# Ledger of designs, part 2: designed miniproteins, single chains, continued (2)

Each design is a single chain, and the fold is of that chain. pLDDT is the mean over its residues in the fold that is shown.

## One batch from the design tools (miniprotein)

Design m4037
Fold by ESMFold2-Fast:
Structure m4037 (fold): chain A 82 residues (1-82)
Amino acid sequence: MVIEKIEELIEYIDEVLKKYPNLPEEDREWLLQLKKELEETKEYLKKVGLDRFSPEELKTIEEQIEATKKKIDSIVKKLEEE
């Protein structure tokens, strides 16, 4: 589930980058860096195994994923209002 949420977030970033080719350079660079970090986090979690994390630790990761998605939503909203 946590890995699936990370994969969904990566797909969302790809969709935003594809749909808005005129993104400000700063936002584009942030999204590209974020995608790289999410891919690395996904591979790390697969390597370590989710069974090694407590339910509380997994919940914290899920909350961080959701917070990150809200930040991307904010960028998209600004672009749609322009």
Scores: mean pLDDT 81

Design m4038
Fold by ESMFold2-Fast:
Structure m4038 (fold): chain A 70 residues (1-70)
Amino acid sequence: DLREKLIELGNELQEKKLPLEEVIKKLKQFFKEHEPTLTPEEKEELQDIVDAIIEQLKEAIKELEKKKKL
């Protein structure tokens, strides 16, 4: 399911230690790419999962911003 695939994608991208901006970009692209093919039910689930992952990634980006400033 898209819900599990999105969570798996988020974990995999973090595991690969990609730049967080690229990770967020890929997550948004995944959502946009699949959005036209999603049922209303799947859209609702995907929205919740995307929001949760983006929140987690934003916290990590704040840490990277600190390191860049140093």
Scores: mean pLDDT 68

Design m4039
Fold by ESMFold2-Fast:
Structure m4039 (fold): chain A 64 residues (1-64)
Amino acid sequence: SSELQRLISRAMGAVRDDAAAYNLLLELSHEGLESREELRQAVLERRDRFASEAALDRVLAALA
């Protein structure tokens, strides 16, 4: 959806300095997710791919 693509773009903007987090969000943009909650859960399921809790928190804040 256009709303989910905007949310992903905002989250990507929040982690431009973290290549792993940025690439994860790019992967998720192609997964056919239907809702903000699905996107949030997909990020949380992959929390170990973030270099730091601060990077994860920035993404979750962008998705709130």
Scores: mean pLDDT 81

Design m4040
Fold by ESMFold2-Fast:
Structure m4040 (fold): chain A 79 residues (1-79)
Amino acid sequence: SALLQEAAEVGEELVAAVSPEDRALARERIEKVLEALRNGDTEAAARHLEELYAALSEENRQAVAPHLRRLGEIIRQAA
């Protein structure tokens, strides 16, 4: 779907915008969000996104705030 494609693109932009030391963590969490969305589990997708936010440093949260917001919007649209 167009929403899943956009979520994947925003997720890649988020991973690229995070500092190198946190990229593996960000990629792992984004893959969980995308898997949940593919399965139609919007509750799990929202939980994984919240877990990503909590795991990121304060600096990285600010750097990726627009991407986190857009992923949240996509999850709400998919619900």
Scores: mean pLDDT 87

Design m4041
Fold by ESMFold2-Fast:
Structure m4041 (fold): chain A 80 residues (1-80)
Amino acid sequence: DLEKAYRELVEVIEQYSSPEEAAELIQKVEDFLSGKISSSELLEWLQEFVERNGLDNPNALKIAIAVGRFLSVLALENAK
């Protein structure tokens, strides 16, 4: 379930970002999953990413929403 959610997140990232941005986004999510950064650090980086791309950029917002959904799935899996 978590593996499927991660795969779906990667697909959204690749669809709505450049290859360079996709690599950076995936690396940040992997850093969080491996315990190198906290969830608050990931969310702070995502805020900077959205601000960098413009608050009215629909692609950046779709990526931020997709990461939020993935974090919700992760929280539910950890509650089991």
Scores: mean pLDDT 75

Design m4042
Fold by ESMFold2-Fast:
Structure m4042 (fold): chain A 89 residues (1-89)
Amino acid sequence: MLSDPEKRKEFEEEVELALAAMQLSIAVTIVLKEKGLSHEEALERVNNGDVSEEEKEEAIELIVEELRKKGASEEEIERWRELLEEVAK
């Protein structure tokens, strides 16, 4: 069981980073499709790591705007932005 606070924190941080990476990959796919790529072409670029820093930034903003629409606080949005920027490196 993850009853150890230090081990629990490490597990929670790893889970948050994994979820942020998944969300970023999905958002990048959406950004590429909005630019005129097919779903298959967008997935190929994401799978090959062929994503520009600008496209990653657009994906982060897409996630931020969706969080804001769902009523997330600015503090929650800032935390998610930091996680997304970390996984985008």
Scores: mean pLDDT 80

Design m4043
Fold by ESMFold2-Fast:
Structure m4043 (fold): chain A 57 residues (1-57)
Amino acid sequence: SEAERKRYEELIKEEEESLEALAQAFVELGFDEDLARRVAQMIVDLSIEVLKRALSL
């Protein structure tokens, strides 16, 4: 439905912002930039996969 698509798009935008914030936070904690980005990406990818399954997309 349109409402379901709109919620999904909003959540995806929020996850994109979270990716950048998470990567920056890990770097500030002393993690390597490459490792920080990889871990942040895995967390975001998992969240997106869960959202897709929950919304049956």
Scores: mean pLDDT 77

Design m4044
Fold by ESMFold2-Fast:
Structure m4044 (fold): chain A 90 residues (1-90)
Amino acid sequence: MKKEQSEEVSKITGLTIRMIGALIDGDKEEATKSARELSEKLKESVEKGLISIDEAIEILTTMAKTAREAGAEEAAKVLEETKKELEELK
């Protein structure tokens, strides 16, 4: 795997862990903020060609489902809107 791609995946993983932590703590405001940061990073990574659109959609799908199951409706909505935007780029 290319060094730049590996570093980007590590950053995305860190943002994902942060969001999961907020969901476990029931901090809906922090979960929504983390969802926005994750969405922006995934869009940037796709634009730079560091991850595929399909990989970004898979991450967004998993995280949106996790947010909904945790009752973080606004966070889930942010991720679902970003997923739809990326699907329209296919």
Scores: mean pLDDT 82

Design m4045
Fold by ESMFold2-Fast:
Structure m4045 (fold): chain A 85 residues (1-85)
Amino acid sequence: EIEELIKELKEAAKAGDVEKAQALMEKIGEIVRKSSKEEQWKAGLLLAEAGKEVLEALKDEFEPEVVEEGLARLDAAIAAAKEAL
């Protein structure tokens, strides 16, 4: 379920559907809050990976420094989640 929601969030974000993306983020957040620590880390990993794909797809919409910083932070989040799992 959460993997499917994150996939939908990624697609909505790439399409610029802000309302749908916000609704999906809220629903994902509710599920994550009720999940075990391991499930929270797995969700965090999937969200960071999806965020990286979205940022790479939309990179021309942002300043290069914002993209570089965003990708570095997402890579750090992915590494931290993989270490925690």
Scores: mean pLDDT 79

Design m4046
Fold by ESMFold2-Fast:
Structure m4046 (fold): chain A 84 residues (1-84)
Amino acid sequence: MKLSKEVLEKIKRELQKKADENGTIKIEDFKEIVYKTLLEAGYSEEEAALITRKIVEDLKKKDTNGDGTVKLSDAYEILEKYLE
């Protein structure tokens, strides 16, 4: 499943607003932003949940410390793999 460039750029903007001064974001905030943005883009609740779950599973592999946070750069790398 692939995301449009418009949806991807909107997710990136919302993630940047939630990142701390060091460019780090909580996986919980990432999950909420992705899900909400997909719903706003016209995806069904079921489809948005499925896509969000898969992206978050890939993102958790970047959380090497298990602290529930990742760098924005790592989040962007994962999201870009879903680009249409």
Scores: mean pLDDT 80

Design m4047
Fold by ESMFold2-Fast:
Structure m4047 (fold): chain A 94 residues (1-94)
Amino acid sequence: SVDDQQTRIARLVSSAFRDYLRDNGVDSVTLDQFMDYMRRNMSDDDVQLIRPVVEQAYRDYRDSNGNLSRQQFVDFLRDNFSDSAVDIAQRIMS
């Protein structure tokens, strides 16, 4: 189902986002920094699957410096994804 696909995408992108923030000791990240991290740490197939979602999040929710925080990313998911996908993302990022 669409909800199952959204749940899978939310899990993959939330895990990568959490890991970047944790590994770098930062509270926010730019699109270019996050894309570089994903290319180095994920399969090409997973990067291609989540890239459109990541690009939309940055287009719509980034701050004036081009950064995206956990809260802004969660807000993006709440506006664009199912409740089940949002719940999974919040659990991964808490």
Scores: mean pLDDT 87

Design m4048
Fold by ESMFold2-Fast:
Structure m4048 (fold): chain A 71 residues (1-71)
Amino acid sequence: LVSHLELAKSFLQERRYEEAAKALEQAAELKPNSESIQKALLAALRLSELAEPTEELVQLAIKLVDEALEE
């Protein structure tokens, strides 16, 4: 779980949103009751589909992963 969240955060920082979403999907399967993981996954999926991802959305996704890591 922790390794999936750390990997997702690294992918988000590198603008590799599809890979971040995949890591978060795996984390969500391991901890399906985590709202932070679910919200981070939705943010990463949105980032992967946007033509122009905003820095604000990237920072939000990273913050949500950090919240999940603190659980």
Scores: mean pLDDT 79

Design m4049
Fold by ESMFold2-Fast:
Structure m4049 (fold): chain A 98 residues (1-98)
Amino acid sequence: DPITEALRVIAENDRARLLDTFEYAVRVGSPKLILPLAKMLKPGDLSQAVEILQRQYNLNETEAQELLERIINAEDEKEVQAIIDEIGVQELKRAVMA
């Protein structure tokens, strides 16, 4: 898969570009990009990935850490989509109750 190979080259050579690509994937809400990018994150990348999720979904640090862990542990794109959909429902409920 050309996309997966391109992401692997980025992950091996440029961690800042990996994180920028992850931020883009999260912003556009693409499970196909989010899943492989999340799996390529190393321990040193995790705090920055958490900050990306905090900004995108208006989460606190603990909520963003839990979200990142769920995404990293997802087995396929359908699980990532379900996680994103759940967050969207929670945000909508907060907006309606406010």
Scores: mean pLDDT 78

Design m4050
Fold by ESMFold2-Fast:
Structure m4050 (fold): chain A 85 residues (1-85)
Amino acid sequence: RPELTAEEMVERILEGLGLDPEAVRADPSILDPQTRHQFEGLVVQEARDLAAAGRLDLALALLEESLKILPDSERIRALKEEIEA
């Protein structure tokens, strides 16, 4: 895997969904419920993969960056708490 920052990982996930990362960061409300659900799923999966690979700091940083876009995401918050335990 390429060595990416948490911010770059979030940008890649958004681009993979056909979204402009700059537009989403400026106004996260442009995410419809289906796209939001897909974004949460991809973030959770990538964070779990990073944690399984022993990259706990990067997994936590990815979840924190994702919460800046979706601060009300219980799914992302719950995984962050699980990894911190």
Scores: mean pLDDT 83

Design m4051
Fold by ESMFold2-Fast:
Structure m4051 (fold): chain A 53 residues (1-53)
Amino acid sequence: MRERLIEALNSDDPAVRVRAYNELLTLPKEERNAILDQVTRLSDAGKAELKRR
């Protein structure tokens, strides 16, 4: 599960990333933060957006 979310969040396809964001938001905050730390494409701006929630 976690590796699939990281891969989807690193996708260049916006639709794939939107689905990954929705799945990420259903997870506990601790798990979400761990996944965000492993995402290479999603840098400071994207991580700030997700941390806002």
Scores: mean pLDDT 70

Design m4052
Fold by ESMFold2-Fast:
Structure m4052 (fold): chain A 103 residues (1-103)
Amino acid sequence: MAEEVRERVRELAERLKKAKSAEEVMRLAVEAGRALAPLYEEGVRNRDAELLREVADAFRLVSEAAKENAKNSKDPETAETAQKTAEVAEEDSELLDKLAEAL
């Protein structure tokens, strides 16, 4: 994976940990997905197992950041949105790892 995309996702994950509203959590998650979308499309198209695993690791980073937000957030709506975001990102990570193994 390009280092620029890794740095972008890491930045978005750090912001996600600190997000104060459900809307901000959702916006940051969408931006992370948007940054990763061209890479998993390339990985699938080129049957690049290594790239798919790197994208899976990036989704897992987003999931862990969202879990931290859910644990620390005092707002129930923000915490619930962060928890759901974590579950979706974890599912995406697991799916990409399975796709990489099938290649």
Scores: mean pLDDT 87

Design m4053
Fold by ESMFold2-Fast:
Structure m4053 (fold): chain A 81 residues (1-81)
Amino acid sequence: MERVVVLIGGPTVPLLGAVVDADPERVRRALLEGDLSALPEPVRALVEQVLAQADVARFELVADEHSDGVHLLAVRAVERP
């Protein structure tokens, strides 16, 4: 497991973040596939907060970087028209 920083933003959503010790590949896949049940609790709560604020069709990957023992996963909420 690694320290993963998850950032979520969108056109009507402010930039929100969570930090979790998890498998970054599992978190990445769950975010992109929309599988909330596969997300660890801090990240799942963050995604649920975003879904409460916006009509989200999917999340798109903006950044996927590893530096100094920290994995950054940044995604953008793509809203339904």
Scores: mean pLDDT 82

Design m4054
Fold by ESMFold2-Fast:
Structure m4054 (fold): chain A 86 residues (1-86)
Amino acid sequence: MRLEILEEEAELAGILAAKLGLSREEIVERARALARQGVEAGALSEEEAERLVEATARGAEEAPDVSDEEIEERIREAEERRRELE
């Protein structure tokens, strides 16, 4: 569950960054930098880091096809997932 929740949040972050005007390339570069820091800090495995980068990239790629209503729904789902973790 933890990794799946992080992947969903990474995808949403990619969508939001793309909607704010960042390019897919810049979003992926930033995601890779953060993932490397997570691995170096011992918070993420290399496999988890790669999956989070992939999820962020997918979100950025999907952003042009994602409506504002769908973004609001995904934010609500992310908040629900965080509540489940208590």
Scores: mean pLDDT 77

Design m4055
Fold by ESMFold2-Fast:
Structure m4055 (fold): chain A 78 residues (1-78)
Amino acid sequence: AMEKLRELIKEEIRSIAKERGLPDWLVENLLKKVDELLEKGYPTPENVRKAIEEETGFKGGYPQEIIVEAVEKANEKL
């Protein structure tokens, strides 16, 4: 279950990145953050948003909206 959700979230991030023309370094950072968030058990858009807001080093340089959107779309496909 969690592995399928992880794969779906990463696929959604890659899809959004292609549509919005995001640089590879940003996509890799977003994918790494997804792994970290899922290890903490944050699979919902609300939990992801809260985790990002509370985590130091992400404020002002991290597009929260992309991860939240990807998690929302991944959950819709489950």
Scores: mean pLDDT 70

Design m4056
Fold by ESMFold2-Fast:
Structure m4056 (fold): chain A 60 residues (1-60)
Amino acid sequence: SRRQRGLEAARRLEAGEPGPPLSPEQKQITQEIAAKLRGIGDAFEEGLKRGDLSLSALGA
């Protein structure tokens, strides 16, 4: 609705009118975290399927 679009626009402005391009540092950190989470998820899923205990916290 129109009012919701206005609210979302206002929230973005309050966020400080983001400049889309992130710093290289932020990009690397975000990518690293995402890759780590995927690895953990995969390992955890395999552990569950086998019925074995996971190797505890992976990538903590």
Scores: mean pLDDT 61

Design m4057
Fold by ESMFold2-Fast:
Structure m4057 (fold): chain A 88 residues (1-88)
Amino acid sequence: SLIEKFQVDPKAVLKDTVEDLINFLIELLRELGLTFASDEEARKAAQEVLDRIAEKLGVTKEELVRIFLDDPEAVLPVALKVIRELFS
């Protein structure tokens, strides 16, 4: 799964830009069973998730990319909680 690959080697599935993190979150949302009417809808959902994680951690979007790369075990539970809060 994407989650397992990310936990083992985050740099294999995620590059170092905000755009890469948006694309990663789109794939994560799809793996969690979310469906979207368009690529634009999927992108907006991922951007909302990104914004809420950054807000909860008190960091910029650029800093959040670094946290995903450097500390996947700490950030993944926060990301999954945000996704549940936004889409449940």
Scores: mean pLDDT 85

Design m4058
Fold by ESMFold2-Fast:
Structure m4058 (fold): chain A 100 residues (1-100)
Amino acid sequence: SPADQAIDTLLTSTQNTLNDHINDFRVQLNQSQTDQQIQQVLQQSDSDLDSITDDFIRDVRLIGDRYGLSQNQISHVQSQIQSLSQQTRNQIRQLGQQLS
């Protein structure tokens, strides 16, 4: 259905944006020379990831409104986005630990 295609496109876009965020984090981490700079990059990454997640959660609502999705369907897709975000956050934290 058009709704399923919109959701699939959104989830693909979410994964691509999160992968780009990891790549940007790796670049910033490699440019960090001190523990304090590493902590700053980690804090900024957490903030950026929250913003990315909030934007995609909002996009789920817009798709839900456009295609008449149920609250359960909206909540399910939002939970998938939150899970992808949490996996990305865990990966970023692991990468930060490797430079000690």
Scores: mean pLDDT 89

Design m4059
Fold by ESMFold2-Fast:
Structure m4059 (fold): chain A 103 residues (1-103)
Amino acid sequence: KKEKILEIIKELSEVMSEAFEIIDEASEEKPSLKKIRKELAELAKETLVALGDEDLDKAIELIEQMIKLLKKAAELAPEYKERLEELIKRLEEIKKKIEEVKK
């Protein structure tokens, strides 16, 4: 169980690093994305804490909120939509892995 949670933490950290890079790039032309970037960073930090505490229900809820923010970012920056949709798919896969760890 702990080993699987550490793998999830690593995968989430990689996805979030890529998300921050894309949103920071997009925010150069669309400053409204800077608020989404800040909210996403706060949610990512809370998700890592929840995973460390093995609060898997909270981690799932926080990942759902992060997915909603990335969907909003894709609406605001359609030129980045394909890259953001790929990250959303990876977050959905991480969410499924957390659901499997709960069983």
Scores: mean pLDDT 86

Design m4060
Fold by ESMFold2-Fast:
Structure m4060 (fold): chain A 65 residues (1-65)
Amino acid sequence: MKKFLIVYAEDRAAAEALKKELEAAYPDAEVTLVEAPDAQAAIELAFEIARREPEVEVAYGVGAV
């Protein structure tokens, strides 16, 4: 089963939209949203998760998305 983790800082609506798209494309996947206080914290959190869980696909929800 594929696992997706979406880390977002400012734009929760964009993160929620991406979650819905991923759930539609991969109906058996687990999609989790993680809120970070800012873009730099989001990057560091995603990097740490990718190191600990190499099978998890991590996406950044930056304010520009």
Scores: mean pLDDT 71

Design m4061
Fold by ESMFold2-Fast:
Structure m4061 (fold): chain A 70 residues (1-70)
Amino acid sequence: DELRREAEELQRQLEELQKEGVRAVLAGDEERLQQIQAQIKELKKQTEELIKEAKEKGDSELVRYLQQML
């Protein structure tokens, strides 16, 4: 299932960026933090697009999973 593979990859990337964000805060790296926040925003947009596609295909379980990521 391509949609579920994409969902898992998006979650992995979001979790990784959130960890990097914490490290940037601890290091006082404001520029890096802003870059990470921009990347998270883009991944959330991709997640919203994937939610729309999952709804069109009737995959309510995938919709639930993706909504938890937002």
Scores: mean pLDDT 83

Design m4062
Fold by ESMFold2-Fast:
Structure m4062 (fold): chain A 90 residues (1-90)
Amino acid sequence: SDSLIEEFTKKAQEVQKEIFAQAEKNPNLDVDSMNQELQDRLYKIGQEVIKKASTLDQSTKDQVIKQVNDQVTRIHMYTKFQLLDIKKQS
């Protein structure tokens, strides 16, 4: 369902924004710890969205799972690079 993917995307963007805000305020930024916090929070949000998809047909559920996992991978990789850049500027 597009609405479930949109819900995940919105919540994931909010988490990413909070992580970047924390990073910019911390001159001793631990990139690995912040990236792990991002992964843990995205995993929890992903599981909540997938649980909501449990009442849908298998094909739609599989599509939601695929889209959530694809977004988690992209956000994780992008955020790691951005955190390294923030650390270099501080």
Scores: mean pLDDT 81

Design m4063
Fold by ESMFold2-Fast:
Structure m4063 (fold): chain A 81 residues (1-81)
Amino acid sequence: SAELEALLREIEALLVRLQDALAAGDLETASRYRAELERKLAELRELSQTLPPAEQAKMERGLAALEAYLREVDAQIEAAR
């Protein structure tokens, strides 16, 4: 779906921007991109409910990995304060 592909491209772009902000020590910008990414992951979860079961399972694994990454980002931001 074009909507799913566009959302995945947005998530990829946000991940790059988040990593760049973290590397620069810009915690405010990193927090903003982290929040945007969390919202986009919620949208992705809603869209995943319309997918066939095998594709849903792959999406759930990807979402779990990204959610684990966001928890790691939260820890990095807190440790840098």
Scores: mean pLDDT 86

Design m4064
Fold by ESMFold2-Fast:
Structure m4064 (fold): chain A 69 residues (1-69)
Amino acid sequence: KDKDIQQAIDELTKRGDQKAVDFIQKVKDSLTPAEAKALANGAKMGLDEKELETILKMMEQAKKSGPEP
């Protein structure tokens, strides 16, 4: 997860999106590896802070309602 978090920060810093960097820094310690990877992919796709927060919330909801067969 640390590598994915660093990738997200690097991509957001490259774009000058300080709000999104601050968001990642705030949540980094609570992220699962899957959430960290999703945020890294979102940052690479050009998503802003609010879109990244939405992804995190959607992943948390999916895990709660996901079928564990």
Scores: mean pLDDT 76

Design m4065
Fold by ESMFold2-Fast:
Structure m4065 (fold): chain A 85 residues (1-85)
Amino acid sequence: MLPGWLLIQELFERGTKLFEEGKKKEDIELLKEAARLYEEALALIEAGLPHLPDSDFKRQLEALKEQIQAKLEETKALIEELEAK
């Protein structure tokens, strides 16, 4: 098991919850916190990924990285939209 795997999952789940609440409330601070959690999760994945052998787990982690990157970009775009109001 990768050290920090549970933390990566927790950060992604917390980030997604804050993103959903921030989007519903149009709360820029909640969206910024969601973005921070996504960036922290990505940093942990990027630090761990080179140390994994070629495996199903590595491929799953690479797919999760892409998913979190997409959510981070969506969050940043929404922040920019709300700040323009």
Scores: mean pLDDT 82

Design m4066
Fold by ESMFold2-Fast:
Structure m4066 (fold): chain A 87 residues (1-87)
Amino acid sequence: SEKIEKLKKEFEELKEELRELFKQLPDDKELILEGIARILRAIGLEIEIELLIKKGAPEEEVIEALEKAIEELKEDIARLKELIAAA
């Protein structure tokens, strides 16, 4: 339970970092769409995790899903930072 709460906090902090990066995007339609796609993916991952919790999935499955979601979100953030730096 404590592990899940810690991972949830990390996921929320990464979501906020993604939102702050989105605010820094240049006024370029392609880059804005790239940012929107990543925000929507983060929302989708959050929904999938909440559905796992609601259906009573084992803690190990929830932890694995959170760790994978955190890794994917880190990759999306890194890519968005690259796009901002290249613009």
Scores: mean pLDDT 85

Design m4067
Fold by ESMFold2-Fast:
Structure m4067 (fold): chain A 91 residues (1-91)
Amino acid sequence: MEALREALRLLRQALKAVKNGDLDKAIDLVDQAIAVLRAGGHDEAALELEIHRGLFLIAIGVGKVINDEEFAKEMAIKILEKAIKYLEELL
């Protein structure tokens, strides 16, 4: 359970980073959360976060292609909120 709580702490920090426009910091914090889950033996939870990470990168990429940074930020917030809820349900 320590790894799940630490991953949640990191994801909540990632959400704050996205809200502040720090997308690079947010993805770094998501990567740290995935690493914490893997180190704790939560491979299934880590895989779910990797899927959310992929969706996050797609949202950023789409925002760049359509020149809409607000779209990227809004989608990133929704993706992180879903990931946070997923981990909270495992506690």
Scores: mean pLDDT 84

Design m4068
Fold by ESMFold2-Fast:
Structure m4068 (fold): chain A 100 residues (1-100)
Amino acid sequence: MLSREEVLEIAKEFAEEFQKLADEMIAKSTDPTHKEAVKLLVETVEKIVKELEEGKISVEEAIERLKKLKLLAQELYDKLENKEPVDLEEVKKRLEEILE
């Protein structure tokens, strides 16, 4: 079983990898909607890490939320690469569902 400290380290590493992906997405996008969506994803990752550090969520819950965020980030990256529009209201709704 992973300790809470080990999971916090994994979550921080995930946040760093996610920030790198976010920076790449922002650099490739000229669309302010894509930039706003990426900002919302980064803020959500930071919130999950903070809630885990404060003991407000379980290790299992944090891992599940981060997995869902990774899938959403991949979908947004694919939309950016294909030059497809992003619906900010849909992104916000999905982020709220991830956070419950």
Scores: mean pLDDT 76

Design m4069
Fold by ESMFold2-Fast:
Structure m4069 (fold): chain A 102 residues (1-102)
Amino acid sequence: SNAEIEAKRKELGIPEGHELLLTREEVWEIYNAKGDLVGALKGKKLELAPVRPPRKPSIELFYEILTAPVSTRLPLHDWLLLAKMLKDEEAVKIFEELLRIS
């Protein structure tokens, strides 16, 4: 649930402007307000991400995240906002269409 993501944010002291993403490999990826990958946490160890452009998610990556544990799932509207923040044009089109037909 979103509450578990917020609990993890508080546990790690991550500012409200940063987004958290749990991968299938049980790694928490931390994104800033611009959508740049700024850090990663595996277990209890926080590792700073290399200074690089943000990982551009594919539709496959969004599908992988949607099939993650329920606690890491966002409402469809929030997925659309995340896709816009990451500038993933394909994912934006898919989520807008899903919102239109639901």
Scores: mean pLDDT 56

Design m4070
Fold by ESMFold2-Fast:
Structure m4070 (fold): chain A 81 residues (1-81)
Amino acid sequence: KEELLKKAEEYEKKADEAFRQGNWPETAELYDKAAKLYEEAGDYAKAVQAYRGSWTAYRMANDEVKAAEAEKKAQEALDKL
């Protein structure tokens, strides 16, 4: 699952860059993509961190529905630790 982890890391780096630029919708989408790849790779600890990043970014974007979905995904990943 080396390819999944590499892609997840790439999305996470792009999310961190978007976060520093204040581009909240892009940050949220990139963290969500990273989190899904971390889940698929079985790295639930990284998935939790990425979903929480997405949750924070959706809240900054005032998208409460997507923020709630991201928090639910973070909790689901946390329960698998």
Scores: mean pLDDT 85

Design m4071
Fold by ESMFold2-Fast:
Structure m4071 (fold): chain A 65 residues (1-65)
Amino acid sequence: SAVTDLEVDLGVQGIKVALGLPVPQNTLNTLREKLEVLKKDPSTPSSTLNNLQRDLDELEELSSK
């Protein structure tokens, strides 16, 4: 599912950050676009969207340092 795909992508990028590897800006842009698509889907629970947004925000913060 699109939710699972985004969760996996966020997890992979989180592991890269933990290993000290950079997250490319185009990768962050793609993750943002995927989240925006999920926000437009009324079948996606708000709790799921909040968790994905939190994980993306954390990844963006860590990648901006």
Scores: mean pLDDT 82

